# Ledger of designs, part 61: designed miniproteins, single chains, continued (3)

Each design is a single chain, and the fold is of that chain. pLDDT is the mean over its residues in the fold that is shown.

## One batch from the design tools (miniprotein)

Design m10102
Fold by ESMFold2-Fast:
Structure m10102 (fold): chain A 79 residues (1-79)
Amino acid sequence: SAEEELFLLVMDRLIEALRPRNPELAARLEEIRQEFLATGDAEAAERQLIALGHSLSPEEQEIFMEALGEAQKAAAAAL
């Protein structure tokens, strides 16, 4: 679906934005993305992303939010 394509596009851009700043966090997001590709379960993927967010330190939270903003802008530009 278009929603699934957009989700994957945002995830891909988020992983790219995080890789140079926090490669370990990028790898964890890659695992969530791969599980989504295997299952097609968008709700499970969103729950995993929320759980990941809650597991982050304040410094990792800041990096994550900055990268998410960049990923959203990149995804919007690709539409």
Scores: mean pLDDT 82

Design m10103
Fold by ESMFold2-Fast:
Structure m10103 (fold): chain A 76 residues (1-76)
Amino acid sequence: SSLEELLKQLRDELVEKIRKEMETYRARFDAAVAHLRAEAKRGGSPAAQRMADRIQAEGDKRVAELEKEAEKLRSL
């Protein structure tokens, strides 16, 4: 029915919006981690490198969780 078609369209639009926000978040996150890694290389700072590693791991986990939720929503 047209209602089911509308609900599918709205769901697809929501999934696309979430995907775009995740891409923007990932880009900013990757840039921040790259900056920290560059600073660690220039300054020879093991602490900055370890911080970049921890931030990357946490960010990757959060993005993966959001991707799973978006996929779950898509499969509805």
Scores: mean pLDDT 79

Design m10104
Fold by ESMFold2-Fast:
Structure m10104 (fold): chain A 95 residues (1-95)
Amino acid sequence: MLSDEQIARMREALGWSEAFLRELDPDRDGYISSEDLINYYKSLGYSDEEAEEIVNEIDPEKRGYLSLEDLARYELTRMYGEERAEAIVREILGE
């Protein structure tokens, strides 16, 4: 589970609003359902198929949920590549 400080750093690094995080993780446990994430990507203009493909890339084991850390790693990897994404995630986590 992410601390408030880790969530604040993650929000800054990814440009996520407080409203965005409240919508995806309203109980603040650091986990989001695959269904909620599919709905989020659909709200950005992705098709049902495209949104499910993105979520399947983040949740390849079909657990039906993923962590905010998993989402952050995916988005940062997409933006900056794997090595830089890992460095940013470590900074977010304070490691």
Scores: mean pLDDT 75

Design m10105
Fold by ESMFold2-Fast:
Order: sequence, then structure tokens, then C-alpha cells
Structure m10105 (fold): chain A 92 residues (1-92)
Amino acid sequence: EELRRRAEELRERALRLVEEAARELAKIDPRVAEELLEAARAAEDAERLREAAVLAGRAAGLALQAGDERAKALALEAVRALNEAAELLEAL
């Protein structure tokens, strides 16, 4: 139960980071921003969280190519948070 609570906390933090990243990413590619938001909001299990992390990683690459350091940093933090939440859920 403690691990589940920690996973929920990390998932909520990851969702907040994804929402911030998506606002910046929408200036570069609104489709990528929308796909990332939808994936993160729908991610209730480890598999879906890891899928959202892959999308966040692709978004970070796009932000890097666009020269948006803020969007890149937020997307990379989202990758980390989503993967951490997935790892804790897998440990349950």
C-alpha cells in the first residue's frame, strides 16, 4: 500500500510535468503535445506509463531540435517521473 501511494504521488507529479511540457510543446507541434497529454492522462498502469514516457522522450527530442530548452527539460523530467511511477507500480 505504501508503494501504491508513492506510485500515485509520482504519477500525479508526472502528469503535472506533462501538462507543463505540453503547453510549451504546443508552440512547436500541437499534435505531439495533445498525444502526450492524452497518453499521460489515460496511464493508470505501468505499461501505459511507460508508453507515455516514450512519447515524452520523443517530445524532448523535438524540443531539442527546435531549440526550446525549457520544453526539453520539462519533457525529460516527465520521462523520469513516468518511469519512476511505472517501476513502483510493477513492484506491487
Scores: mean pLDDT 83

Design m10106
Fold by ESMFold2-Fast:
Structure m10106 (fold): chain A 76 residues (1-76)
Amino acid sequence: SMDAVLRETRGFAIGAAAAVEALKGVELPGSVMARIIGESAALGADLAAAGASDEEIRARARAHAERLAAEALAAQ
């Protein structure tokens, strides 16, 4: 229970940080950027719960954020 919470919190933080790096220099509304960060953080938590490594979480969360940013830019 507590170990699961700590693992998921770590995954959330890694996912959020990866999304912030992916969004550097991207011109999108703050609300859209916050949503991409939140979704990537949630993905990080899910991956951590499934036993993914920090490296895998960072890579997958970054790729997810990059895809969402590209989709948001194309929708403008």
Scores: mean pLDDT 89

Design m10107
Fold by ESMFold2-Fast:
Structure m10107 (fold): chain A 98 residues (1-98)
Amino acid sequence: MEEEKVKGIIDGIKGVPFSYLKENYSEEAIEAAIYGDIARALLEIMVVTGMPDERIEAFIDRVVEEIAEKFNLSDEQKEKIRKAFREHYAELKAARAA
């Protein structure tokens, strides 16, 4: 069960403070959260720069595969991470429309 790494990645994608992560997660889960946070930062830059949806979706698919390979994640865990990226992207789009 690699659930802690998946939670770390998702918390990184959601921008959860590293002070919280440091208190609650192992070093491996913190590393996983760093990857999620870096990918989130890149996603936010792509949204701010006005990249088309197709480019952003391709980025999400690519980064999910790269993270899954690095942390040896299952297909179910990959889908949880992809969902977290898509939910964050939807929130960013909604905020810009308001």
Scores: mean pLDDT 83

Design m10108
Fold by ESMFold2-Fast:
Structure m10108 (fold): chain A 67 residues (1-67)
Amino acid sequence: SSAAALAAEKELYARILRHEMESVGMPEEETERYLAAIHAARSLEELHAVAQAIGREVRARYPLPAP
């Protein structure tokens, strides 16, 4: 079902983004605000848009070192 797919994608994105934000040393309060936006998504389309926006913002604010 679309509801089950949405719930599964939210858990996946929340885990990936939490790990990514923790790895760059983001404050917990800010991490929780981003994750709240993920959990507030009402559709897969909205979830994908929110996740992409968060990813872009995190990368811009916390550039990764050269590999």
Scores: mean pLDDT 82

Design m10109
Fold by ESMFold2-Fast:
Structure m10109 (fold): chain A 70 residues (1-70)
Amino acid sequence: AEAARRAAERAGEAGGERARRWALQASDYMEKGDGERAERYGVAAASAAEGPEGQRAAGLAHKMASLAGS
């Protein structure tokens, strides 16, 4: 949960407000135990990030979402 929240903050810093909102939703659903919704929002956050730092943050968010949904 904490790692997902940190990924959300990084995605927001690099990918802007949309990436941040999706990543925060993913973090919230992980805290509630809804891994399926967490995965969907994590993927959306990864897609919204841009630039080199955004791509790095998106990659981390995507990997976390994939592990939650596996």
Scores: mean pLDDT 63

Design m10110
Fold by ESMFold2-Fast:
Structure m10110 (fold): chain A 44 residues (1-44)
Amino acid sequence: SDRQQRLLLEIQALVYRTNSMLSGLKDGGYQDYLDKMQELRDSL
């Protein structure tokens, strides 16, 4: 549903921002995470 998709996007954004601020961006790890989250969004 649109609501579930929006919630997943919000969670993804929070995780991304938190990791970027606390540990610095690890492109490889984040890219894998982002690809997985994109698959979840596409499945909704």
Scores: mean pLDDT 69

Design m10111
Fold by ESMFold2-Fast:
Structure m10111 (fold): chain A 93 residues (1-93)
Amino acid sequence: DPLSKQAREHLDLHLEHLGKAVDLTPPEKRDEVAELLRKFVQADVDGNKAEAQEYLDKLLAILTPEAAEHFRLAVEHLDKAKALAEELLKQRE
């Protein structure tokens, strides 16, 4: 299924860019950034937009410009994976 494959590819790119964002963060802040990223993703999945925004703001304050770009790409690919998953659910009747 091409849509299932595309959704999986976007999820894999999400995880890859998330890992690169952590790796590009100064070593002394990596654990803090990883925890904030986990909390951001959990809040987003739970639909808690206010909490997700709070963690996003904290992440952007800590991340280097290069790490912030990879984090932005991670969020973009997650959103694309979600959209493709919704489309797949609508096509399965």
Scores: mean pLDDT 78

Design m10112
Fold by ESMFold2-Fast:
Structure m10112 (fold): chain A 56 residues (1-56)
Amino acid sequence: SETQAVAREVGRKLREIGDEIQEEIDKARAYGAQGGSGEEVTQVFLEGLRELGKEK
């Protein structure tokens, strides 16, 4: 029961982190699809991760 509660909480947090990272990947891909260069796509992704790492 306690172990299941911990597993659910960890799973929830990992899911939230995965969703945030996936959003940044999707933004970078959308930018690339609109004709952004590989360097620009990389920069957009890194800036997204940088902002994600800050206190909103």
Scores: mean pLDDT 72

Design m10113
Fold by ESMFold2-Fast:
Structure m10113 (fold): chain A 69 residues (1-69)
Amino acid sequence: SMEELERYRRALRQLIEIAKSREMTPEQKKAVEEAEAVLDDPNASVRELQEIVLRLGTLLGREALAKHG
């Protein structure tokens, strides 16, 4: 639905802001570039948005765990 698309687009924008507020690894930079490309695509599906949200979120979470452990 359009409501789901907008929710995932907002979530992705927030993750990009979080990533850019920190020093990024090359993998995180690539994921941000992929995320921005998906956001710029007016035909992007809910599935594509979900996949990039999960990928970027995972990369950001793994960095936090690596710095603490």
Scores: mean pLDDT 78

Design m10114
Fold by ESMFold2-Fast:
Structure m10114 (fold): chain A 118 residues (1-118)
Amino acid sequence: NEVIEKFLELMKKKNLSKEEQNKILDETSKIIENSNSLEELIKNSVKLLLDTFGEETVELLIEIIREGKIEELAEKGNSNARIALYIIRAGYIMAKNEGLSNEEIAEMLRKVLEELKK
């Protein structure tokens, strides 16, 4: 899968220390605990993902979600890919539980990304 392969190549170039990894995991946990809505959870998760891995990583992850391949990415991912997935996974699961399709979730993430770029 070309989108997953491009995502993994970007993740291979990122060198996160153990301290940076732990900080990201802590920030993700706080976002999950303190978010009062799906919209807030998605917005804060996309912001953390953008700040940590950059815009191209977020765009590729949106397409992976749109294609319904998030679980395939989870199986094939290296440590950085798993951290990126950890950031977004709670929001993705909540959206699926609320009855949103992969297409609707991808569009929600796209809208948030465009708002954060302004």
Scores: mean pLDDT 85

Design m10115
Fold by ESMFold2-Fast:
Structure m10115 (fold): chain A 94 residues (1-94)
Amino acid sequence: DVAENEKQLEKLIKEAEKILKEKYKLDPSDTELVYEKLTEEILRLARELGLDVADVEEGIARLKASMTSEKQKKLGIALLVGAREALERLLEER
């Protein structure tokens, strides 16, 4: 059901926007600054975990390039928030 999938995507975006505002202290409407700050932190976490930083950076760049509409940009940001939260948890569990 397309309508149910749309609701799930909207929930994901809203949850990410809450994390951006409350935890990261970023304005979700400033998409370029949000991408920049999320990219910087994801790459820092990737280095600490011993991941291939160049592969991670290329993956983020490809994601950003593919997300052209405002809705797609918000979804891309939500995916990056999820990636940052997952990498932070992996570092805490080491």
Scores: mean pLDDT 82

Design m10116
Fold by ESMFold2-Fast:
Structure m10116 (fold): chain A 75 residues (1-75)
Amino acid sequence: GGSEEVRQRVEELLREIEESDWPAGLKARLVPLVASLADAVDDEEALRALEELGTIRDPEELLRRAQELASRLVP
């Protein structure tokens, strides 16, 4: 289960995604992947993943990396 810090970082990244001018279809695919990181087994790995995702400026790269991280970290 995610710590309060993991949940806060997820909420912050989700807010940035929602406030972006990115296409709605991309946001619809990205939001559940980022939200699922709150359920990651390892809080430290989840925090590192969220920090990495927060530095990615390209929406397609962010989606690809979020898919990889969610697949690895979330059961």
Scores: mean pLDDT 82

Design m10117
Fold by ESMFold2-Fast:
Structure m10117 (fold): chain A 64 residues (1-64)
Amino acid sequence: DAEKAAKGAAEAAKTGPEGGAAGAGMSFRDSVQLGDKEAAEAAAKAAEEAGNKKAYEMGRRQWL
C-alpha cells in the first residue's frame, strides 16, 4: 500500500528512541510506565552527557 509505504518512511524519519518506544500501541498501563521511563532515560542521558564531558576533560589532564 502506498499509504503504508508513506507511513513507513515517516516512521523511519522519526524512528529515534522516542519514536520507537512512544509510538508503540500499548495498554494504558504500559503507556504510563513508558512515559516515566522515557523521562527518566532523557534525564539520565542529559546527566551522563554533562558528566561525560567533565570526566573526559579531567581524564585528559590526568594522563598528561
Scores: mean pLDDT 53

Design m10118
Fold by ESMFold2-Fast:
Structure m10118 (fold): chain A 100 residues (1-100)
Amino acid sequence: SKIAAVEQTRDEVLSLLEEAKKYAEEGNMEKAIEYVNEMLKIVMNNPNVSITSKMMVYSMTKTVIDLIRTQSKKDVVKVIDRLKSSVEDIFNQEIEEIKK
């Protein structure tokens, strides 16, 4: 179903953001950015994700990458946590709209 496809994508992208957070905690900002970009590619290339959700994730992800380049290690972890929560909320909202 379309719902199951969107849920699978949500779980995959949240897993990539958790890996990004782990690398940020280790001080490996290059790997953190790599995983954030992989998350964005999955979202942007998935036909089951709406254009609205894609644009929201794109906008937030670009802001987060800029913050990762400019902020302290501790603040970067918090920034990735906030991105993860926001992406989860966007996917949960999209799932609820498909159910209607």
Scores: mean pLDDT 86

Design m10119
Fold by ESMFold2-Fast:
Structure m10119 (fold): chain A 66 residues (1-66)
Amino acid sequence: PRPPFEELSDEERLLYSLETMLKNAKTKEQYEIVIKALEKAIELYSDNPEFVERLQKLLEEAKKKL
């Protein structure tokens, strides 16, 4: 699904999805899934340091919930 307006970059969309997953996580297993997804996103976007910093902050938040 591709929206008619592209105000959000692919990075911002991914970040929003990961934030939503983290917010909806209730079990240790769900937090581990979010952590794995964040680690993979950091690897995929390693050439974008500003975005990686935002992902790492969310990763720290997710790890703190464990």
Scores: mean pLDDT 78

Design m10120
Fold by ESMFold2-Fast:
Structure m10120 (fold): chain A 58 residues (1-58)
Amino acid sequence: VDLAKVAEGVREASKVLPEAVATQLGKREAAKAGIEVPEDATVEEIIELLEKAAREAA
């Protein structure tokens, strides 16, 4: 899975979707990648976790 592209997709989605929807999208993508996300995580924190995982997987 190209986590860098996933992180970018979530970041772009957060610009056009309501924050709640973008947060839920980010949590689903993180879960698919096996990344644990705190229940209270913001969209920005989820994007940061995805970008960190992408760097570790590269």
Scores: mean pLDDT 78

Design m10121
Fold by ESMFold2-Fast:
Structure m10121 (fold): chain A 72 residues (1-72)
Amino acid sequence: MKGKKIKARVEKVSDTEIRVTDEETGQTFVGKGKNVSAEDAAKAIEEAGKQMKELIDKYGSSGTYYEKVEAV
């Protein structure tokens, strides 16, 4: 299958929150943790990208799954 590459902008909002925005669709995903080290940040970014791709593959561009996470 020809993989669609997601071009995402990554922002560290806080030590517990990373925001990933798809530049092509404008869709935003939020990764949350108790403390974000550089290593944890890199893993969260990679995981958010995978989940975003899975949602796009399953539902088109309807994947706002992470945006439905509770506010801390």
Scores: mean pLDDT 53

Design m10122
Fold by ESMFold2-Fast:
Structure m10122 (fold): chain A 80 residues (1-80)
Amino acid sequence: SKVLEELKKILEKHVETVKVIDPKNYDRFKEIVEKALELAEKEGIDKALEFMREQTKDDPRFQVLVDIVEAEAKLAKKKA
């Protein structure tokens, strides 16, 4: 799926950002992203975003990143 390819690029970009700005949480965020991409492939993007929100509900900074990812994914759907 073209939209799934765009989501993968968006998430990989945010993983690299977290590595720079919050290196202590890099491994945790990378694991969440990898599981979210597997879920997106099997059950779709909306299920992947729901999973990311649940996994980050106790971390306001990561909730903001999930909001950005959701907005970028919606823009990718409009371009496709």
Scores: mean pLDDT 78

Design m10123
Fold by ESMFold2-Fast:
Structure m10123 (fold): chain A 92 residues (1-92)
Amino acid sequence: MKYKVVVTGLDKKAAEKLKELTEMGRGAKVEIKEDGTIVVTTESGALSAAQFKNHADFFGGEVEIYKDGEKVEFPDIGASPEGLKMQLEDEL
């Protein structure tokens, strides 16, 4: 399953740091656009998208997550039944 994470509102330093952390991970492609928007495409499942969202939230960015081209609402993983289901589907 292919997730695309779009982050806006970060300064250049925060964007570059987030890119470094994401590129250390498995199977992620990271692009920083001229306006500071970060686009991450990953072949990993919902857990990897959730981890990236948490990192982006820490740096104060706005995060949108897309699954197979459609925008999805990402619940707090581990805090809700829906989030737990997403974790289990990602592991199986």
Scores: mean pLDDT 64

Design m10124
Fold by ESMFold2-Fast:
Structure m10124 (fold): chain A 79 residues (1-79)
Amino acid sequence: MDPAVEREMEELANEIRRLAEEDGVEGAGRLASRLFSRAMRGDVEGARRVAEELAKRIKNPETAERVRELAERMVALGQ
């Protein structure tokens, strides 16, 4: 993988983790790491499943939508 693409994916994963942690999601770091790992391997369906699990735990609807958007961007980069 291109180092610039990997860095962008890491930045997206860190933003997803930060948003989920700010909303008080337990295990946000673990879920963000799983999402990143699956996206990096091109596991689109696995990555989307983790993103949905994370989004469902987020109480703020706008934050949940933002996490879904960032996850789809990460998935697109990992293809």
Scores: mean pLDDT 84

Design m10125
Fold by ESMFold2-Fast:
Structure m10125 (fold): chain A 71 residues (1-71)
Amino acid sequence: DAAVAEIEALLAAFREAVAAGDLAGASRLMQQIEHLLRTAPLPLEQWLAAARRVSALLASLDDETRARILA
């Protein structure tokens, strides 16, 4: 599924952006991930798996970094 592959690529890019301190880039990548989760016709299992990964990733960030990305 092209949408699943795109979400995985965006999650990898998001981790790299956060590690590099590129919070603006990370914010943009998160918006793309959210858009795909809202609009892509994903099977429920794949959607839940992607949503859990996004949630866990955001939860792993400190409060300031998370707030800046989600602003």
Scores: mean pLDDT 79

Design m10126
Fold by ESMFold2-Fast:
Structure m10126 (fold): chain A 74 residues (1-74)
Amino acid sequence: SWFDELRKLIEEGASRKEITEFLKSQGLPESLAEKAAEEALKLPTPEERFEYLSKVLLEHQIEEGIALIERAVA
């Protein structure tokens, strides 16, 4: 799952570029992926970085799901 891939990436000390490319592979727009990677790397621990990026990815997926439902019922 993307959760396990992200956890491994963070634990291995991934660079901003590596985090950005991973987020883009999960469907985030490049600008949002770059911003999320930058903000995550400001956090002091791998645990906090993982928590932040997991939340960003999950919120994006929820927003996309809601948009699809709204279009189906509108």
Scores: mean pLDDT 80

Design m10127
Fold by ESMFold2-Fast:
Formats: C-alpha cells, sequence, structure tokens
Structure m10127 (fold): chain A 73 residues (1-73)
C-alpha cells in the first residue's frame, strides 16, 4: 500500500470502479486500468471530489473501450 492514499480513498475508488464495471459491462482488465489511473492521480497529490472521480471513470471507460475494440479489429 501507498502512504499517500488513505484506506477510505482507496475503498471509495474501488467501489466506484466496481459500480462502473457493473453498469457498463467492463472487462476485469479495463476496470483494473481505470482503478490504477485514479490511484496514481491521488498518489500525485490530486484532490478528487466524488463528481470528478465519476467523470474520470466515465471518460476512462470510453477511452479504454475504444482501445479494446481497436485491439480486436
Amino acid sequence: GSAMVSEEERERIEKLVEEAKKKYGLSDETAKEIEETLLELIREGYKLSDEQLETLVSLSRSAKQVRQLASLA
């Protein structure tokens, strides 16, 4: 674990990513990539509100889905 990310912040991100995975049918790989990106932002000292996290999950999901489709084409 990183000392720069609190347990509560980590759990909040994991919950948001899990809910996005259920809502949007994300693969395990895509969900992990989104989670890691959000955790990296927090480790760098960015303070993210719940609304900002939800927006970033949505944007990351769209970008990752496009990349996954390109890999299958």
Scores: mean pLDDT 69

Design m10128
Fold by ESMFold2-Fast:
Structure m10128 (fold): chain A 65 residues (1-65)
Amino acid sequence: LKLLDSVQKIIDEVKKMGSGTYVSDVISEEQVVQLKKALPVLLPDAKFEFVPVDYGGRFRLVVTL
């Protein structure tokens, strides 16, 4: 529930941006799985990628509109 809230907040920030690049803070692999499912459905025209970081299964989300 709390993780879904943070995921929804990221999606809302990207939608609000309208254009340009959004970079998230470091997120867990569980949040990555949720975002991989949510982003194509809620933002089908957005380009996104997950960048691994060298600290125990952590990632950053980069979204471009």
Scores: mean pLDDT 74

Design m10129
Fold by ESMFold2-Fast:
Structure m10129 (fold): chain A 57 residues (1-57)
Amino acid sequence: AARETALQHAVKAARAIMDGNEEEAEKHLQKALDAASPELRENIVKALETVRADAAA
C-alpha cells in the first residue's frame, strides 16, 4: 500500500539523517512524500524535523 511505502522511505530518511548522509536522507524523504497522503506528509515532515533536532543536540 502507498502508506506502507511512504513509512518505509520515512524510516530510511531518518536513518540516513542519523548516519550524516544528507543526500540519501533527501532522496528517501522525497519518495516518502510522493507516496504519502496530505495528512501523512505533515506527520512525516514533523517526525523528521524532530529527528534532525535530536541529531543536532
Scores: mean pLDDT 80

Design m10130
Fold by ESMFold2-Fast:
Structure m10130 (fold): chain A 95 residues (1-95)
Amino acid sequence: SSDEQWLKEVIELSRERKKYIEDLVKKAEELKKQGKTESAKSTALRAVGLADGDIRNLKDVIKQYGEKFPELAKELEEIIRELEELRERAREIYQ
């Protein structure tokens, strides 16, 4: 169905966005190790904001489509868990 194809595109885009957020978290961690505290906190705060937005969006998608497409919903739930872990790592940098 068109909904199934759209959900597969959402999953692919979400994986790319997760990779970008992961790269920001790693950059923030590296900046912290270098003593660049303000740059590290700024980068980490950006990662938190992006993760918060994506987590909310994906939860809404699961609420609307999860019953009809349970296997695709499971993939989105896995991405949400990984985003929540990345968000926690980023929060530890600016606290």
Scores: mean pLDDT 91

Design m10131
Fold by ESMFold2-Fast:
Structure m10131 (fold): chain A 100 residues (1-100)
Amino acid sequence: MEYVLTILVVLPAADVTPELLARLEELVREVAEKHGAELSGFHALRSGDRVHLLADVVAPSKETAEKVREDILRAIEEFAAEHDIHIEHLGYLLLESPAR
């Protein structure tokens, strides 16, 4: 049974560069892979003065999904602090495989 973890990050558009997006995608991928999970999608959508980042991670179990969630959220918060970026919103949704 697989779990899909969707992480939503909302950042000010002025602070978001292609280089920042690439580094953030790599950070999420690395954290997911360390736990045996897979980054299946990473999407950036600009809406006015904001950028909505959506990261979809597939985990082989609920336990793995919860560990990946905790570590990704922490890594994103630390990354934002290191780059002096204000996170407007940071959230997640954890669902069992769409086949259920």
Scores: mean pLDDT 83

Design m10132
Fold by ESMFold2-Fast:
Structure m10132 (fold): chain A 95 residues (1-95)
Amino acid sequence: MTAEEHLELAREYYKKAVEAFKNGNYDEAIENARKAQEHATRALELDPENKEARLVLNGAQSLINAAEAMKNNDFNSAIIYATAARLYEKELEKL
């Protein structure tokens, strides 16, 4: 599997994580974000300069943190982490 193939899977799982989070399915959001991180990490191992893979990795971590905060009723932390995830998503859209 190439860096590009891992990056495509990372993007797919990240999209699934974002949709699950929007629907309030926090466990599903965490599961898909973890899979996005796995594939983004593999893409970075093969291509360490891959900006897109780094953005997916950071965005997915922010989504995991936001979903965990929502599960703990920590709405202030959830807003901060969800905002960070959205900023990484906007940077991904520019690439």
Scores: mean pLDDT 87

Design m10133
Fold by ESMFold2-Fast:
Structure m10133 (fold): chain A 65 residues (1-65)
Amino acid sequence: SLADKIKAVRDEMLTSDYSVDELEQRLGDMLRDLFLAMMEGAPSSEIKEAQKYLNEMWDYLQKKK
């Protein structure tokens, strides 16, 4: 599912020694995937779960800047 995919990327970002540029690229890719899923009518429960993980990734990125 979309949520499982984004969660996996979130877990990698939090445990890996990624640069700020790499983190921004990963976050951008996940935001694009979320937007496409919303356009394709993914269930609201999947969208909300994915948004939760994206918010955690965004907060992590802001702390590294």
Scores: mean pLDDT 78

Design m10134
Fold by ESMFold2-Fast:
Structure m10134 (fold): chain A 77 residues (1-77)
Amino acid sequence: MRERFERLLAELERLIAELEANKYNEAKVNALVQRMEALLRELGALVRQAQDPELAERLRELVKRAQEVVAEALKAL
């Protein structure tokens, strides 16, 4: 479980970085947003399985950060 969680977190961090690097490319932003939304659904399911307050808090912080990055990228288009 922890290994899967850490992998998903690492991939989300990578997608955030790619989104910031490509925020003015509409086609790339749209593709990255779709991938990020799919990943966020997987992380949300994992939180429900974990029942760990510490992991839930880490995920909520990361989800908030990802949502802010997506919102800024979409505003730039």
Scores: mean pLDDT 74

Design m10135
Fold by ESMFold2-Fast:
Structure m10135 (fold): chain A 66 residues (1-66)
Amino acid sequence: MTLTLETRLRTTLRVLDAAGRVVAERDLGERTLEEAIRLVEELSRQGYRATLVIEGDRAVIEVQRG
């Protein structure tokens, strides 16, 4: 699948602890891929290990304290 920056995906924020365990999930609703990428970049700048995972038609932003 080819994704564009304007592709709207159901987006979830998944918070991981220092051991990589999921401690919280938050539904962010529909976001553009551009918005998801910007959030990952901002979290990375704040010192979090952030990554974007595409799961079918959904986007998951995983954030772990770095």
Scores: mean pLDDT 79

Design m10136
Fold by ESMFold2-Fast:
Structure m10136 (fold): chain A 93 residues (1-93)
Amino acid sequence: SMKKELEEVLEEAERYLALAKAHTPDPRKLDSEAAKLYLEAERLLREGKELIEKGQALADASDKVLPEAQKLINEGAEKVKKALELLLQVGRM
């Protein structure tokens, strides 16, 4: 069901947000190449969080917009996942 799928996607999104936070480097210790990747990761995290929050607010407002809410949360989760990939890459530099 859409409601169960929405709950699972929200749980996954929260897990990726926690992982991204855990892998956030000290920006003062980054060279220029790593700093560029870090800034892109921060932008993606901000955009992803905004989409997840918007999707959650829509789901809370009405069952009629659950498909739209799920799309927003999925898009936000994908941005957070991409940010995590960039943060992990920075951690290897």
Scores: mean pLDDT 84

Design m10137
Fold by ESMFold2-Fast:
Structure m10137 (fold): chain A 65 residues (1-65)
Amino acid sequence: MASVEEPSADTIVVSGPSAEEALALVDERLAGRVSDEELSMYRMAVATMKNVEGEVTLTLKRGKW
């Protein structure tokens, strides 16, 4: 089950049982909040984890979301 947590105002944590589910949540939660260029960078970062089995966790820090 994929989830998104915001433990602080500057931090978003995305977790999922696969890279695909984590990517879907990144697109869902960050669409419109970051530039298309930044979103592409996050998408590429998750894509490099596509061969990792089990839970994938992506931690994103920004001064403001």
Scores: mean pLDDT 69

